# Ledger of designs, part 103: designed miniproteins, single chains

Each design is a single chain, and the fold is of that chain. pLDDT is the mean over its residues in the fold that is shown.

## One batch from the design tools (miniprotein)

Design m3807
Fold by ESMFold2-Fast:
Structure m3807 (fold): chain A 95 residues (1-95)
Amino acid sequence: APPAVSVEIKGGSKENKKYVNVTEFEITVTTDGAVGSVRVKTSKNEDIQLAALAAGARIAKAGAPKNKTYTLEVKDDDTPENIAARAEEILAELA
């Protein structure tokens, strides 16, 4: 049977009129009993958030065999390309 892969995303936003709304997520990927997780801090911009979550899931999956947690932070001025480059840097440590 192919390995069972599950992805869980838990998120929260801070509603604070004094600060910009920040969205924080924890992505957990489980593959055949191995668990990897990544904390993702992103902006409320939907395109940036989507790119950050995709990058985070890749890092979490790669980290699962090493049982290691990473943090990925992105800003409003980041691009999907910048986020992907940052993810590749983290993924290189997992090779």
Scores: mean pLDDT 64

Design m3808
Fold by ESMFold2-Fast:
Structure m3808 (fold): chain A 71 residues (1-71)
Amino acid sequence: STENLAIAYNNLGLVLSKLERYDEAIEAYNKAIELKPDYAKAYNNRGAALLALGRGEEGSKDLDEAERLKQ
């Protein structure tokens, strides 16, 4: 299912982030969000990866979006 594929890409991004492969992690999170645009966890995880790369403005926007998507 599309939901399961989004979860798989989010999990791939988490593994890549632990390996400090942040550019590849961001690509995986981009796919998760494309498949599930309301995926708060994927926005939060992408935001953290962007901050790790010094992309603070983009990272902050993703963290804000993650918070907006949570009830």
Scores: mean pLDDT 91

Design m3809
Fold by ESMFold2-Fast:
Structure m3809 (fold): chain A 60 residues (1-60)
Amino acid sequence: MEKEKKLEAEIWLSFLIMKAYINNVPKEKIDEIVKKIEELIEAGKYDEAIKLAEEEIKKI
């Protein structure tokens, strides 16, 4: 279960990065968001990581 949630969080992060680059989001903003999501993934907070990635994708 945990491994599946981690993969889901990593997929959402990848999608966020791709969408941000396509929409010319400043690199500094991308790096800040990526760092926050990666910190949540490292802490095992996969549901929070997914939610943050989804919310940031909606803002782009």
Scores: mean pLDDT 82

Design m3810
Fold by ESMFold2-Fast:
Structure m3810 (fold): chain A 68 residues (1-68)
Amino acid sequence: MAREAAQKIINGANAGAPSIRVELSDGTVLEVSGSNPAGVAGAAIRVIGEEPESVRVTVGDEVHEFEA
């Protein structure tokens, strides 16, 4: 789950998405520019490291939900 969510963040940025929004089950919200590789990497690392029960990744207008 967490790796799939992290991969969606990375893939969205690589596909040229201008912004990616990541919402964790604890209420944490991360917004990163797809053109900011440090921000993209940081969001992906945080998702993997925190082992959240669920992650919502919004790439443009498309929402992807991941559950443990």
Scores: mean pLDDT 77

Design m3811
Fold by ESMFold2-Fast:
Structure m3811 (fold): chain A 75 residues (1-75)
Amino acid sequence: DVEEEIEEIRNTTKGLIEEMKKEGYSQEIIDTVKKIGELEVEKVKNKDDEEKVKKLEEEINELTEKLNELIAKEE
């Protein structure tokens, strides 16, 4: 069920953001995590569109690399 999968992603992303805020992560890191979650939702909505899914996966991968670099710089 696409709606259940979307709600699960949204709830997981929200919980992760709340925990990261408690741990003192920067707003830039929080915003990056939020953007990744939004793209994961779009990927689920468009799962039957192979070209769109590939584009979303590439953007998610780029943001994930950026997230890892941001975390490394703040450590």
Scores: mean pLDDT 84

Design m3812
Fold by ESMFold2-Fast:
Structure m3812 (fold): chain A 70 residues (1-70)
Amino acid sequence: SEEEKKLQEKLKELSEERLKIIQETDEKLEALRKAKAPQEEIDKVKKEGQKKLDEIEKEAEELEKQLEAL
C-alpha cells in the first residue's frame, strides 16, 4: 500500500541519518585521538552521539509498530 511505502521510506531515511551520525561521531573521535584529548572529551562526544542515536531509534520503533499494524 501507499501508506506502507511511506513508512518504509521514512525508516530508510532514519537508517541513513543513523549512519551519518555514526560516521560524524567516529570522525570526531579520530580527531580527538590525534589531538591526544582527555577521556572526558571523548566521553562527551560519545554521549552526544548516543543521544542522537537514541532519538532516531525511538522514532524508528514507532514507525515499525505502525508498519506492523498495517
Scores: mean pLDDT 86

Design m3813
Fold by ESMFold2-Fast:
Parts: structure tokens; sequence; C-alpha cells
Structure m3813 (fold): chain A 70 residues (1-70)
């Protein structure tokens, strides 16, 4: 369906951004927006936005640690 194609496009972009290490500030913001959009498409509740924000924060922290380990 059209919705499935849109979800696949978001997943592809997230995967592309995940291959970039380190991320620029602009790429970090794009990743944040893409992850938020992905979770909003799967669960359309306010509590899911809070969970998405928590996941995004953990993702960004993991990337920061990877950068510092280099």
Amino acid sequence: SEEEKFEAEIEKRIAELQKLTPLSPEEVEELRQMLRRKYELTVKEKKSIDEANSIIARELHAREQAREAG
C-alpha cells in the first residue's frame, strides 16, 4: 500500500543515516525527525511520542560514545 511504501522510504533513510559516523548536527536533526515520524506512523498515541523521544536520546548517546571511542 501507499502507507507501506512511505514506511519503507523512512526505514531506508534511517539506515543511510545510521551508516554515517560521525553525524553532523544537521544529520542528527534529520535522524531525530525520521525516527519520530517512524514511531508516529506505527503508534498514534501521545505516550508513544515520549517513548520515541527516549529511543532517539539513547540512539544519539550511543553515537556520541562511538565517536569518543575513535
Scores: mean pLDDT 67

Design m3814
Fold by ESMFold2-Fast:
Structure m3814 (fold): chain A 65 residues (1-65)
Amino acid sequence: MDIEREYGEGLARIMAWAFGFDEVEFEGDRIVLRGRFESKEDLEAARRTAAALGEATGLEVELVE
């Protein structure tokens, strides 16, 4: 368990709450975020946050609708 992983988990929870994700899953070296995005702005914000999460944690981040 690394500080970087804990940071990523915290960000994923914040993303789920802020952007209305239905699910957040952690699979070894991957974070899976699930949600329905009806707004282009919400989807783009989610994608940017997912990219930042991947850079901050070194984990792969996948967005699933």
Scores: mean pLDDT 67

Design m3815
Fold by ESMFold2-Fast:
Structure m3815 (fold): chain A 111 residues (1-111)
Amino acid sequence: EAEELFKEGKLEEAKELYEKRIKENPNDAEAYFNLGKVLEEMEKLEEAAEYYEKAIELDPNYLEAYLNLARVYIKLEKLEEALEYVKKAVELEPDNESLKEAVKRLEEVLK
């Protein structure tokens, strides 16, 4: 199971299994999201962002993909892009105070 390989730190093997899953089902938003997580753990941040963006394209309500993409953009020092994705996450969960605080923090840094 690809998720087990990821948890065991077998990142290359996990990547291969998620790539196979995507090849068999190119509309599997969860597989794109999980491949993004594997790539992020491998510190392949630009590739991770691409796969999180694909997960959002396939499932626009995928809250966790918006949050992980924002985190990757913060790591890439693309704070304006990070802010946009956190704002989209707030729209999906308007009562989530932690997300509202994250927006305020990013806006303060971008002054």
Scores: mean pLDDT 87

Design m3816
Fold by ESMFold2-Fast:
Structure m3816 (fold): chain A 75 residues (1-75)
Amino acid sequence: EIAEKLADAIENGESIEALPEEELKQAEEIVEKVKPLVEELKKKAKEAYETSSEEEQKELIKRMAKELAEAIREV
């Protein structure tokens, strides 16, 4: 269940480094499906960075990772 593994890695800030090509294609499809959400979260993060402390930025990134992981699990 690649979606769950990918979501877990994103929440923990881990990189999925070497996957068999077959599993890599499945992961790529999942990433493509959540790409619009990633773009929106990135935009919100940029806006928040301009007005937030370093501690608040870290908390925001964790929240964004959680949102993204949840979206990946929905795919």
Scores: mean pLDDT 69

Design m3817
Fold by ESMFold2-Fast:
Structure m3817 (fold): chain A 118 residues (1-118)
Amino acid sequence: SEEEELRRKLEEEREEARRRAEALVGAIEVLGERAVEAARAGNLEGARKAAEQAEEYARELAEIAERYPETLPLAREAAEVLRETAEELREIGALEVAERLEAAARELEERLRRIEAE
């Protein structure tokens, strides 16, 4: 029936959103590791570029969570990864890069709180 086709389409869209969110979380984890490795090597430009890409992916996760609230746990996981990476960068002395990722985590967490308040 038309109602069954609509339900299937919505379920497929939700599953696709979940897969995309999982991929973005994984990408943020890899970028976080690259930022830390670059900072330890004294490559602050490389660390900054990795952080900028992670910031962009965090914004995409927020947009996905706004449309598909079922992805909220994945977006929260990404915010935690960003905070943990920022702390490690701060310990290394890469303060500018750490502050950028901390701000990205804060922005993501604030956007997720607004979704949960609805």
Scores: mean pLDDT 90

Design m3818
Fold by ESMFold2-Fast:
Structure m3818 (fold): chain A 64 residues (1-64)
Amino acid sequence: SLEEDIARALIEMAAGISIANKVPLEEGEAFLERVEKILVENGYDPEVIRQAREEALARLRAAA
């Protein structure tokens, strides 16, 4: 759905911004957690968000 696509894109952008700016891993992980919380609180599907976060977290760890 469009809502799922938006949630995934926002989490992917959060990871991409952290990597591009060479943010320390812990700060990048904290940023992802904040984005996840905001999306869940705004009614996005927690399961879709969780899956996108796991993928984004793997990318952050690989870039560190």
Scores: mean pLDDT 83

Design m3819
Fold by ESMFold2-Fast:
Structure m3819 (fold): chain A 65 residues (1-65)
Amino acid sequence: MLEIEELEALARMAGSVLGIRVEVREEDGKVYITFYTEDEEDAELAERIGKHLSETYGAETEVIL
């Protein structure tokens, strides 16, 4: 639904606002978003955001603690 560039920008913006590191990659027309967190509370927040991005925009998301 979003252009890949817009989805990447949105993911990077979310990471910046939350103070967590975000890596975005595209493979075979799918956007993969990795959230790198330092604690369990940040991981829970990243999981909620990742679920929203996955369900709303079709991104594949993962959280690394």
Scores: mean pLDDT 76

Design m3820
Fold by ESMFold2-Fast:
Structure m3820 (fold): chain A 55 residues (1-55)
Amino acid sequence: SAAEEAARRAAEAAARGDTRAGVRHVLQSYDAGGPEAGRRAAEAGTAAGRAAKAA
């Protein structure tokens, strides 16, 4: 779905350290799937960013 694709892009942006793109994709996920989708996208982005720093 559009919300899932936006969440994936948010995680990819966070892994690259692109905070601006990450935030935009979280908001797109919220717009497509509502507050729950937005929260899941933000969580995925945070996790991906932390994993990238740990690697």
Scores: mean pLDDT 82

Design m3821
Fold by ESMFold2-Fast:
Parts: C-alpha cells; sequence; structure tokens
Structure m3821 (fold): chain A 60 residues (1-60)
C-alpha cells in the first residue's frame, strides 16, 4: 500500500509538483506538499487527476 502510493505520485511527482506550483504561484515544495495531502485522500488517482484535485481544493 505505502509502496504503491509512493509509486502513484512519487515517480512523476516532481513534474506534478512543478505544474501545481506554476498554476498557484507557489514553491515546488509547497506544490509537492499539496499533492501529497490530496494523494492520501485519493490513493487511486493518476498524477494528472491529483494535479486537478489539488488545484480545485486550492482555488480559494
Amino acid sequence: SALEEARRYGGAGEEEARRVAEALGISVEKGAQGLAAVGRLFPDASGEELVRRTLEMSGL
């Protein structure tokens, strides 16, 4: 489970983190933090789905 979760958003996580950071105007580190939090809620989500959900949840 933990290994599977790390693979789902870990393998391409830097690219997804950069996309979130760019879209929200935040650091890549904060983008990665957001993706990790969303990934815990949606463990079966693809990297692209995690980016989309993170942006939706951050759209304040």
Scores: mean pLDDT 68

Design m3822
Fold by ESMFold2-Fast:
Structure m3822 (fold): chain A 58 residues (1-58)
Amino acid sequence: MEVYRAIKDFDTGLPTFLALKVGDEVELLKVVNDNFWLARSLKTGEVGYVGKAHLEKI
């Protein structure tokens, strides 16, 4: 399982995007493009897009 941690808050307010706080962990599901990934929040179980620049691998 590819797990990443949020290093910055990420919240676009859009329903297809994940809302993340610094320290939240996500599972990478798919690499969509160079800037956005499809991920699942390990905290909430929600699936959505997230900015790659807001994540680091753990």
Scores: mean pLDDT 82

Design m3823
Fold by ESMFold2-Fast:
Structure m3823 (fold): chain A 70 residues (1-70)
Amino acid sequence: SPLDEAEKLLRSVLSDKQAEYYIKLLKEFLENTKTDPEKAKEIYEELVKFGDTLNDEQQKAFNEALRLVL
């Protein structure tokens, strides 16, 4: 699934703790897009803020992971 591919990609460039945190947020984002669009937007903004703390290689993987699941 796209989510499994995104998880594999993120785990290849992030620390285990960063990957687990980011994957959890990504799953919560996807869940809330169906049930609570305002909450989904809030989680998306948190994902973007997290992305801004990453190096170039990690940011590239981050953006590709979002592309896979959106």
Scores: mean pLDDT 81

Design m3824
Fold by ESMFold2-Fast:
Structure m3824 (fold): chain A 74 residues (1-74)
Amino acid sequence: SMAEEKRRLGEEYRRAGVEGARYMIEQGVSPEKIRGYGERARELLLSDPGLREQGEELYREVLELARRHAEELA
């Protein structure tokens, strides 16, 4: 179904987005910039109603990664 195809695509976007955030952490990118990346990625996914759930999950996971990264830098 179209909904199932959208869900699969959303999961692929979520995975790629989270891996991108992890890569940014490995490259020493600041927690602030990683949060900005998460917000931008969320906005792109939220523009498609079929990707909303995965966009919200991507944002949540990226924020958690940024929070942990900030703790490690403190």
Scores: mean pLDDT 82

Design m3826
Fold by ESMFold2-Fast:
Structure m3826 (fold): chain A 62 residues (1-62)
Amino acid sequence: MELSREEIIERVREALRELTAQPGADLGDSPEALLQRIAEKAGVTPEEVRRALEEAGDIDVA
């Protein structure tokens, strides 16, 4: 599926919102698992999720 950068960011944000809106939702046991869950829900790859979160300012790399 060919998505624009903006569409990927929007889907990732929606997936994050849905995952965090459900108390007790299984978000995964690691950063990779969380990215995988978001990717599955958004219909994109984990790499695209990571890129979208970086662009949206949601990932702080320390």
Scores: mean pLDDT 68

Design m3827
Fold by ESMFold2-Fast:
Structure m3827 (fold): chain A 59 residues (1-59)
Amino acid sequence: SKEEERRKWAQENREEAINEGIIFMAKLIKTKEGLEEMLKGAEEEGMKKEVIEEIRKLL
């Protein structure tokens, strides 16, 4: 149904916004220890590989 399509679009847009927010927050961390904790948390929560790779680039 069209409602199922809208739910999928809403979920995809929500995930993108959350991922962008996580990457933005990671960029605000200025310590190696803080970035390592963020990376560990992202991996434990099963964040997308692209998000994990962006955090690793900041290390």
Scores: mean pLDDT 78

Design m3828
Fold by ESMFold2-Fast:
Structure m3828 (fold): chain A 80 residues (1-80)
Amino acid sequence: DRPPTPEQLAQADKLIARYSDEEIREVRRRISLEMARLVADGVPLEEVKARADAELQALLGDPDLTTEALSEAQARLVNK
């Protein structure tokens, strides 16, 4: 519900600079599936976000990455 923070926008810019459009889409797909699985398992939304952020950080090797940054990067790719 909140707009992206300056930090999340900077993280999205890093993703677009480092990875191809297809790589960003594939990571987004994987994270979305993991989040859906956690929700189906009854994990609270706050924990789903924390686990999705951790999975994203592990996949791309960037401890500052968030799911909001990934969503912003994906949105920018769609608006090309």
Scores: mean pLDDT 79

Design m3829
Fold by ESMFold2-Fast:
Structure m3829 (fold): chain A 129 residues (1-129)
Amino acid sequence: MEKPLTSDQISEVLILITELMSLARALAAGPSPEELARLRERLAELRKLIEELLKQGVISKKLAELLLKAIDALERGDIETAREYIAQALALVFETELEEAREVVDLWFEGRYDEAVEKMKELAKKRLK
């Protein structure tokens, strides 16, 4: 399924990806067993949302595959692999180089949230010519 994403659909997918990055950071911080259970429940909710977006034709099979692989990595505690799949998903959403997408993920994980958001806005502008 290869429909171009609308501005609203890009915004919806970006909210999901930023939530995945935030969950990955929380998992990397060494959560308590109670916090870990809550994070896992949220990952399960995001999995269902990704499956629904794929069913509705909002996202491509390739984008859904990358996002689900990121969730699988997070569920097993493999933060580095999850970061790579998130970067690949961002590169696909923005139709940009993987290196540009990795910069966004790195800024977010460094707590440089405002810079990560600004970089994502720049990438969105380049895509929506």
Scores: mean pLDDT 82

Design m3830
Fold by ESMFold2-Fast:
Structure m3830 (fold): chain A 57 residues (1-57)
Amino acid sequence: SMEEVRREAEEIISSLLSKGVPKDDAIKTTALILAYRFKLPLEEAKKIAEEVAKKLL
């Protein structure tokens, strides 16, 4: 579900940011992970990662 995808994105981005990964790199890494795990188009995964990052920051 889209809710599950967004939850995973929040967990991944939060984890990367807590480890000192820069925001842009955290977003890119998260998008790749989401595309692979959920079989999403990369463009859709990027949009989700960017939206989640904006809400967290």
Scores: mean pLDDT 85

Design m3831
Fold by ESMFold2-Fast:
Structure m3831 (fold): chain A 95 residues (1-95)
Amino acid sequence: EFEELKREVEELLKELEENSKPEDQPILETARLLAEKAETVEELKELLEGLKKLLELRKKGESVIKLAQVVTATAIRLIGIEFDKRLAEERRRKE
């Protein structure tokens, strides 16, 4: 499941990049960073939903501001989950 989701994320990133405008570059960089850092099935599912929404908004001609809002919300959730996981692992080793 993880490998399959990772592949879908990479395919959506490529499609998003092909449909992007120059002003979308920071959004694409952020999305790629999130894909690089995702380590769990839950994180990949969250990212996959975010990327699908970004692609839909871009195809509808929505503004870069709306795309930025979606990628930022996704980034905050993913980073928070990863940070909490790393803190829990660190605390477990120090017991």
Scores: mean pLDDT 76

Design m3832
Fold by ESMFold2-Fast:
Structure m3832 (fold): chain A 98 residues (1-98)
Amino acid sequence: KEELEEKIKKLDEMMDLINEAEQAVRNGDYETALKKLEELRKLAKEMGLPQGLIDTIDRAIELVKNAGSEENRQAVLFELGVISLYLAVLKVILKKEL
């Protein structure tokens, strides 16, 4: 139970990072968005989350680095939404096991 509570706390930290990255992208602050996504990637790896999710974060990072176009901006926001949904579903699953 204590291990599950620590995992839920880590998911809350990751969800805060994704929300901050999304806000930064909407504001055109790609430097802050990149920093938040790098922190998110580190936490995802530390938690042992699936490689598919890490690959999605890596795609978001590359899109942010190339964010000179509206198409890339919309693509980043889409990828951030996918990550956010995954984390929200995982949190619900873990809370049911508590």
Scores: mean pLDDT 83

Design m3833
Fold by ESMFold2-Fast:
Structure m3833 (fold): chain A 72 residues (1-72)
Amino acid sequence: KTELANKAVAHALRGIGDYLEGNKEEAAQSFLEAGKYAYESGDKETAIFYYQKALELVPDNEEAKKLLEELK
């Protein structure tokens, strides 16, 4: 779905911006949203990538851990 794919990209760009500003918590949340929209658009591989990035930024992020586990 084009709309969901566009939202995934928008949230990913926001996450990159937050990361560059040193806002790891906000960056992780933006990457989680990007992953969710990617998954809803049918792109499981991109969803896993963004969930992993969120977990790299915030290793104890329970939502990222749960979403990654659901995609295994």
Scores: mean pLDDT 82

Design m3834
Fold by ESMFold2-Fast:
Structure m3834 (fold): chain A 88 residues (1-88)
Amino acid sequence: DPNDAKKYYELGKEYEKKGEYLLAAKYYEKAIKLDPNYAKAWENLGKVYESVGDYEAAAVYYQKALELEPDNEELKENLEKAKELAEK
């Protein structure tokens, strides 16, 4: 349901803005479950996990987003940064 996926994505963004990362992740996961091709939801899951210091999880989600948007330079930069931080 495209309307529900977008609604959950917007809820995830609102919780992320409030710093409520567990709720943000939950709503981004709901969006992805309804629309697995929702690249922005995968990207924002990566940002959430980066914000809590889980760089290994962040890299996985950025990689998923990049598979959906291979020419997205911002995703390439975010993925490389997460991979570097995961090594430390």
Scores: mean pLDDT 86

Design m3835
Fold by ESMFold2-Fast:
Structure m3835 (fold): chain A 92 residues (1-92)
Amino acid sequence: SKEVVDELAAFLAELAKEGYDIKVSVSGDTLTIEIGGLSVKQLTAYALRFIGYGLDGLDVKVSIEGDTLTVEIGGLTDEEIKRIVDAIEAGK
């Protein structure tokens, strides 16, 4: 939903503003977000938050490798992808 996408975008913008290394890539309708340099506490908290967005209707997959959290969000429109990417870039 628009509300969940807006909440996700705001959260990612805040992380970018706080100086987190956020990398984004787009393939079709899937947005991949990588957040590096996270502590175990941050990995756990952020993974649960992204899983929560999945429960609220986004097609979310979360994986953890070392100190990096990778989030894949499928089924997004071009407008939703643009909103999320623009929010991250504005937070930098």
Scores: mean pLDDT 86

Design m3836
Fold by ESMFold2-Fast:
Structure m3836 (fold): chain A 55 residues (1-55)
Amino acid sequence: SSHVREVVAAIREGRAQGADREALDALLAQLQELMNKREFTPADAAALIARIRAL
């Protein structure tokens, strides 16, 4: 749950900073897919946050 919150916060920060909305929406969809498969790990959270911040 805390790792999910960190990724969602990073997406919201990216949107506020004018990052590509389509790219952010794709990363949010990837988070949801990982959660639905119950495969979401702290490493996945760190990787998603890094990709969001690179936008």
Scores: mean pLDDT 83

Design m3837
Fold by ESMFold2-Fast:
Structure m3837 (fold): chain A 55 residues (1-55)
Amino acid sequence: SQQRETQEQLRRSQEAVERAKERLAAGASPEEVARFIARETGLSLEDARALVEAL
């Protein structure tokens, strides 16, 4: 059960990252994209910002 939950969470995170890249390419601010990732993945805003900066 735990392993299945982790796999679904990783897939959702991957999908959110791809959409984040598209938003950045379209001119969205890193702050807006970080909030989007935090909401979609459940990450803290701080972690989401770090993830966006790594993209």
Scores: mean pLDDT 77

Design m3838
Fold by ESMFold2-Fast:
Structure m3838 (fold): chain A 107 residues (1-107)
Amino acid sequence: SKRQAWIERLKAAGHSEELAQAAVDVIEEALKLGYITEEQAEAFLEALEALSPLEIESYLAMARMYVWVEKLDESLVPQLAVLFFAYSEGFLTLEQFKELKELLAKK
C-alpha cells in the first residue's frame, strides 16, 4: 500500500518505526482534509528524509516539553514532533497545525 511504502521509505532514511508511522498519519490526515496536495506530501516526505539526527531530537524534545506542560499522553510525542516540523517548514498554516493536533490526539 502507499502507506506502507511511505513508512518503509522513512525507516530507510533512519527514522524509528514510531516516528515513521506518526509522519504518515499526519500526511494522510492532511491530505484527507485538503490541507496539502499529493505533491506537497511528496515534498514533506523528502524534507523528513533530509532531517539530521540532531534536528529529529530537537523536534522530539519540543514535543516532550509540550506534552508535559499541557498534561497530554506521551504517546502523542512522535505526532507532535512531526506537526511542529510541518509548521516550521511551512507545510501547514498555524490554523491547520492546531486542527490536526486536536484530530490526531483523538486517535
Scores: mean pLDDT 86

Design m3840
Fold by ESMFold2-Fast:
Structure m3840 (fold): chain A 59 residues (1-59)
Amino acid sequence: GPLVVAVADYGGDGPGSLPIKKGDVLEVLAELPDGRLIAQNVATGEIGVVPSKYLAPHA
């Protein structure tokens, strides 16, 4: 999917969430109906749910 970059740290919020740090690059795997994304951290390979407000388009 498209690449996005973390614009802020996100510590996770409940089961299945993906903690990220500002500057992490993620691949979007799916969009949820509530505006959250299922994404994979490109550096770590971890998959989870991230609110879209923490993410911006990457290049």
Scores: mean pLDDT 82

Design m3841
Fold by ESMFold2-Fast:
Structure m3841 (fold): chain A 69 residues (1-69)
Amino acid sequence: DLPTVPGGFRSEKPTSISLDEMTELAVKVVNGEELDLSKLTPEQKDFVEKIRETLAGSRAVAAARAAAA
């Protein structure tokens, strides 16, 4: 039987990203910190982009409401 390699570098998409790492990325995006997307995995990039889209949408709605008020 082939030995199982624990964690990353077994494939092009290491799935050993911890919840703590995801939480850090979410906090940085919410705080508006600049992230180097080239250093992130495709899954982390997708996660960051989805959070940014959600925040951008919320900010746009808030700005539109503020302008109308």
Scores: mean pLDDT 67

Design m3842
Fold by ESMFold2-Fast:
Structure m3842 (fold): chain A 102 residues (1-102)
Amino acid sequence: SLTQSPTSVTAKVGDKVTLNWTASKDVNGQIDWYKQKPGEEPQLLIRNTSTLAPGVSSRFSGSGSGTNFTLTIDSLEEEDFATYFAYDRVSNVWGQGTTVTL
């Protein structure tokens, strides 16, 4: 089973997209979400499950508890076609990534 799902999403501008992380044990809410475009530094979006990082659009939100966590993009924009990674700070494990494509 994949810890981050789905591995890819086909979407269009204006769509709502939801990405999931499933941990094998409780991570005490210490799941962070990152956005990465090719050739760019990863951008922090969400810290500690649901805390929006400074300067990040309110179109992004995080939720979850225990072993199940989600990143939601409420209305997709052109710059959101990227790969998204969950980071488990308890285990120091990166998710496999979810690629959002047109």
Scores: mean pLDDT 83

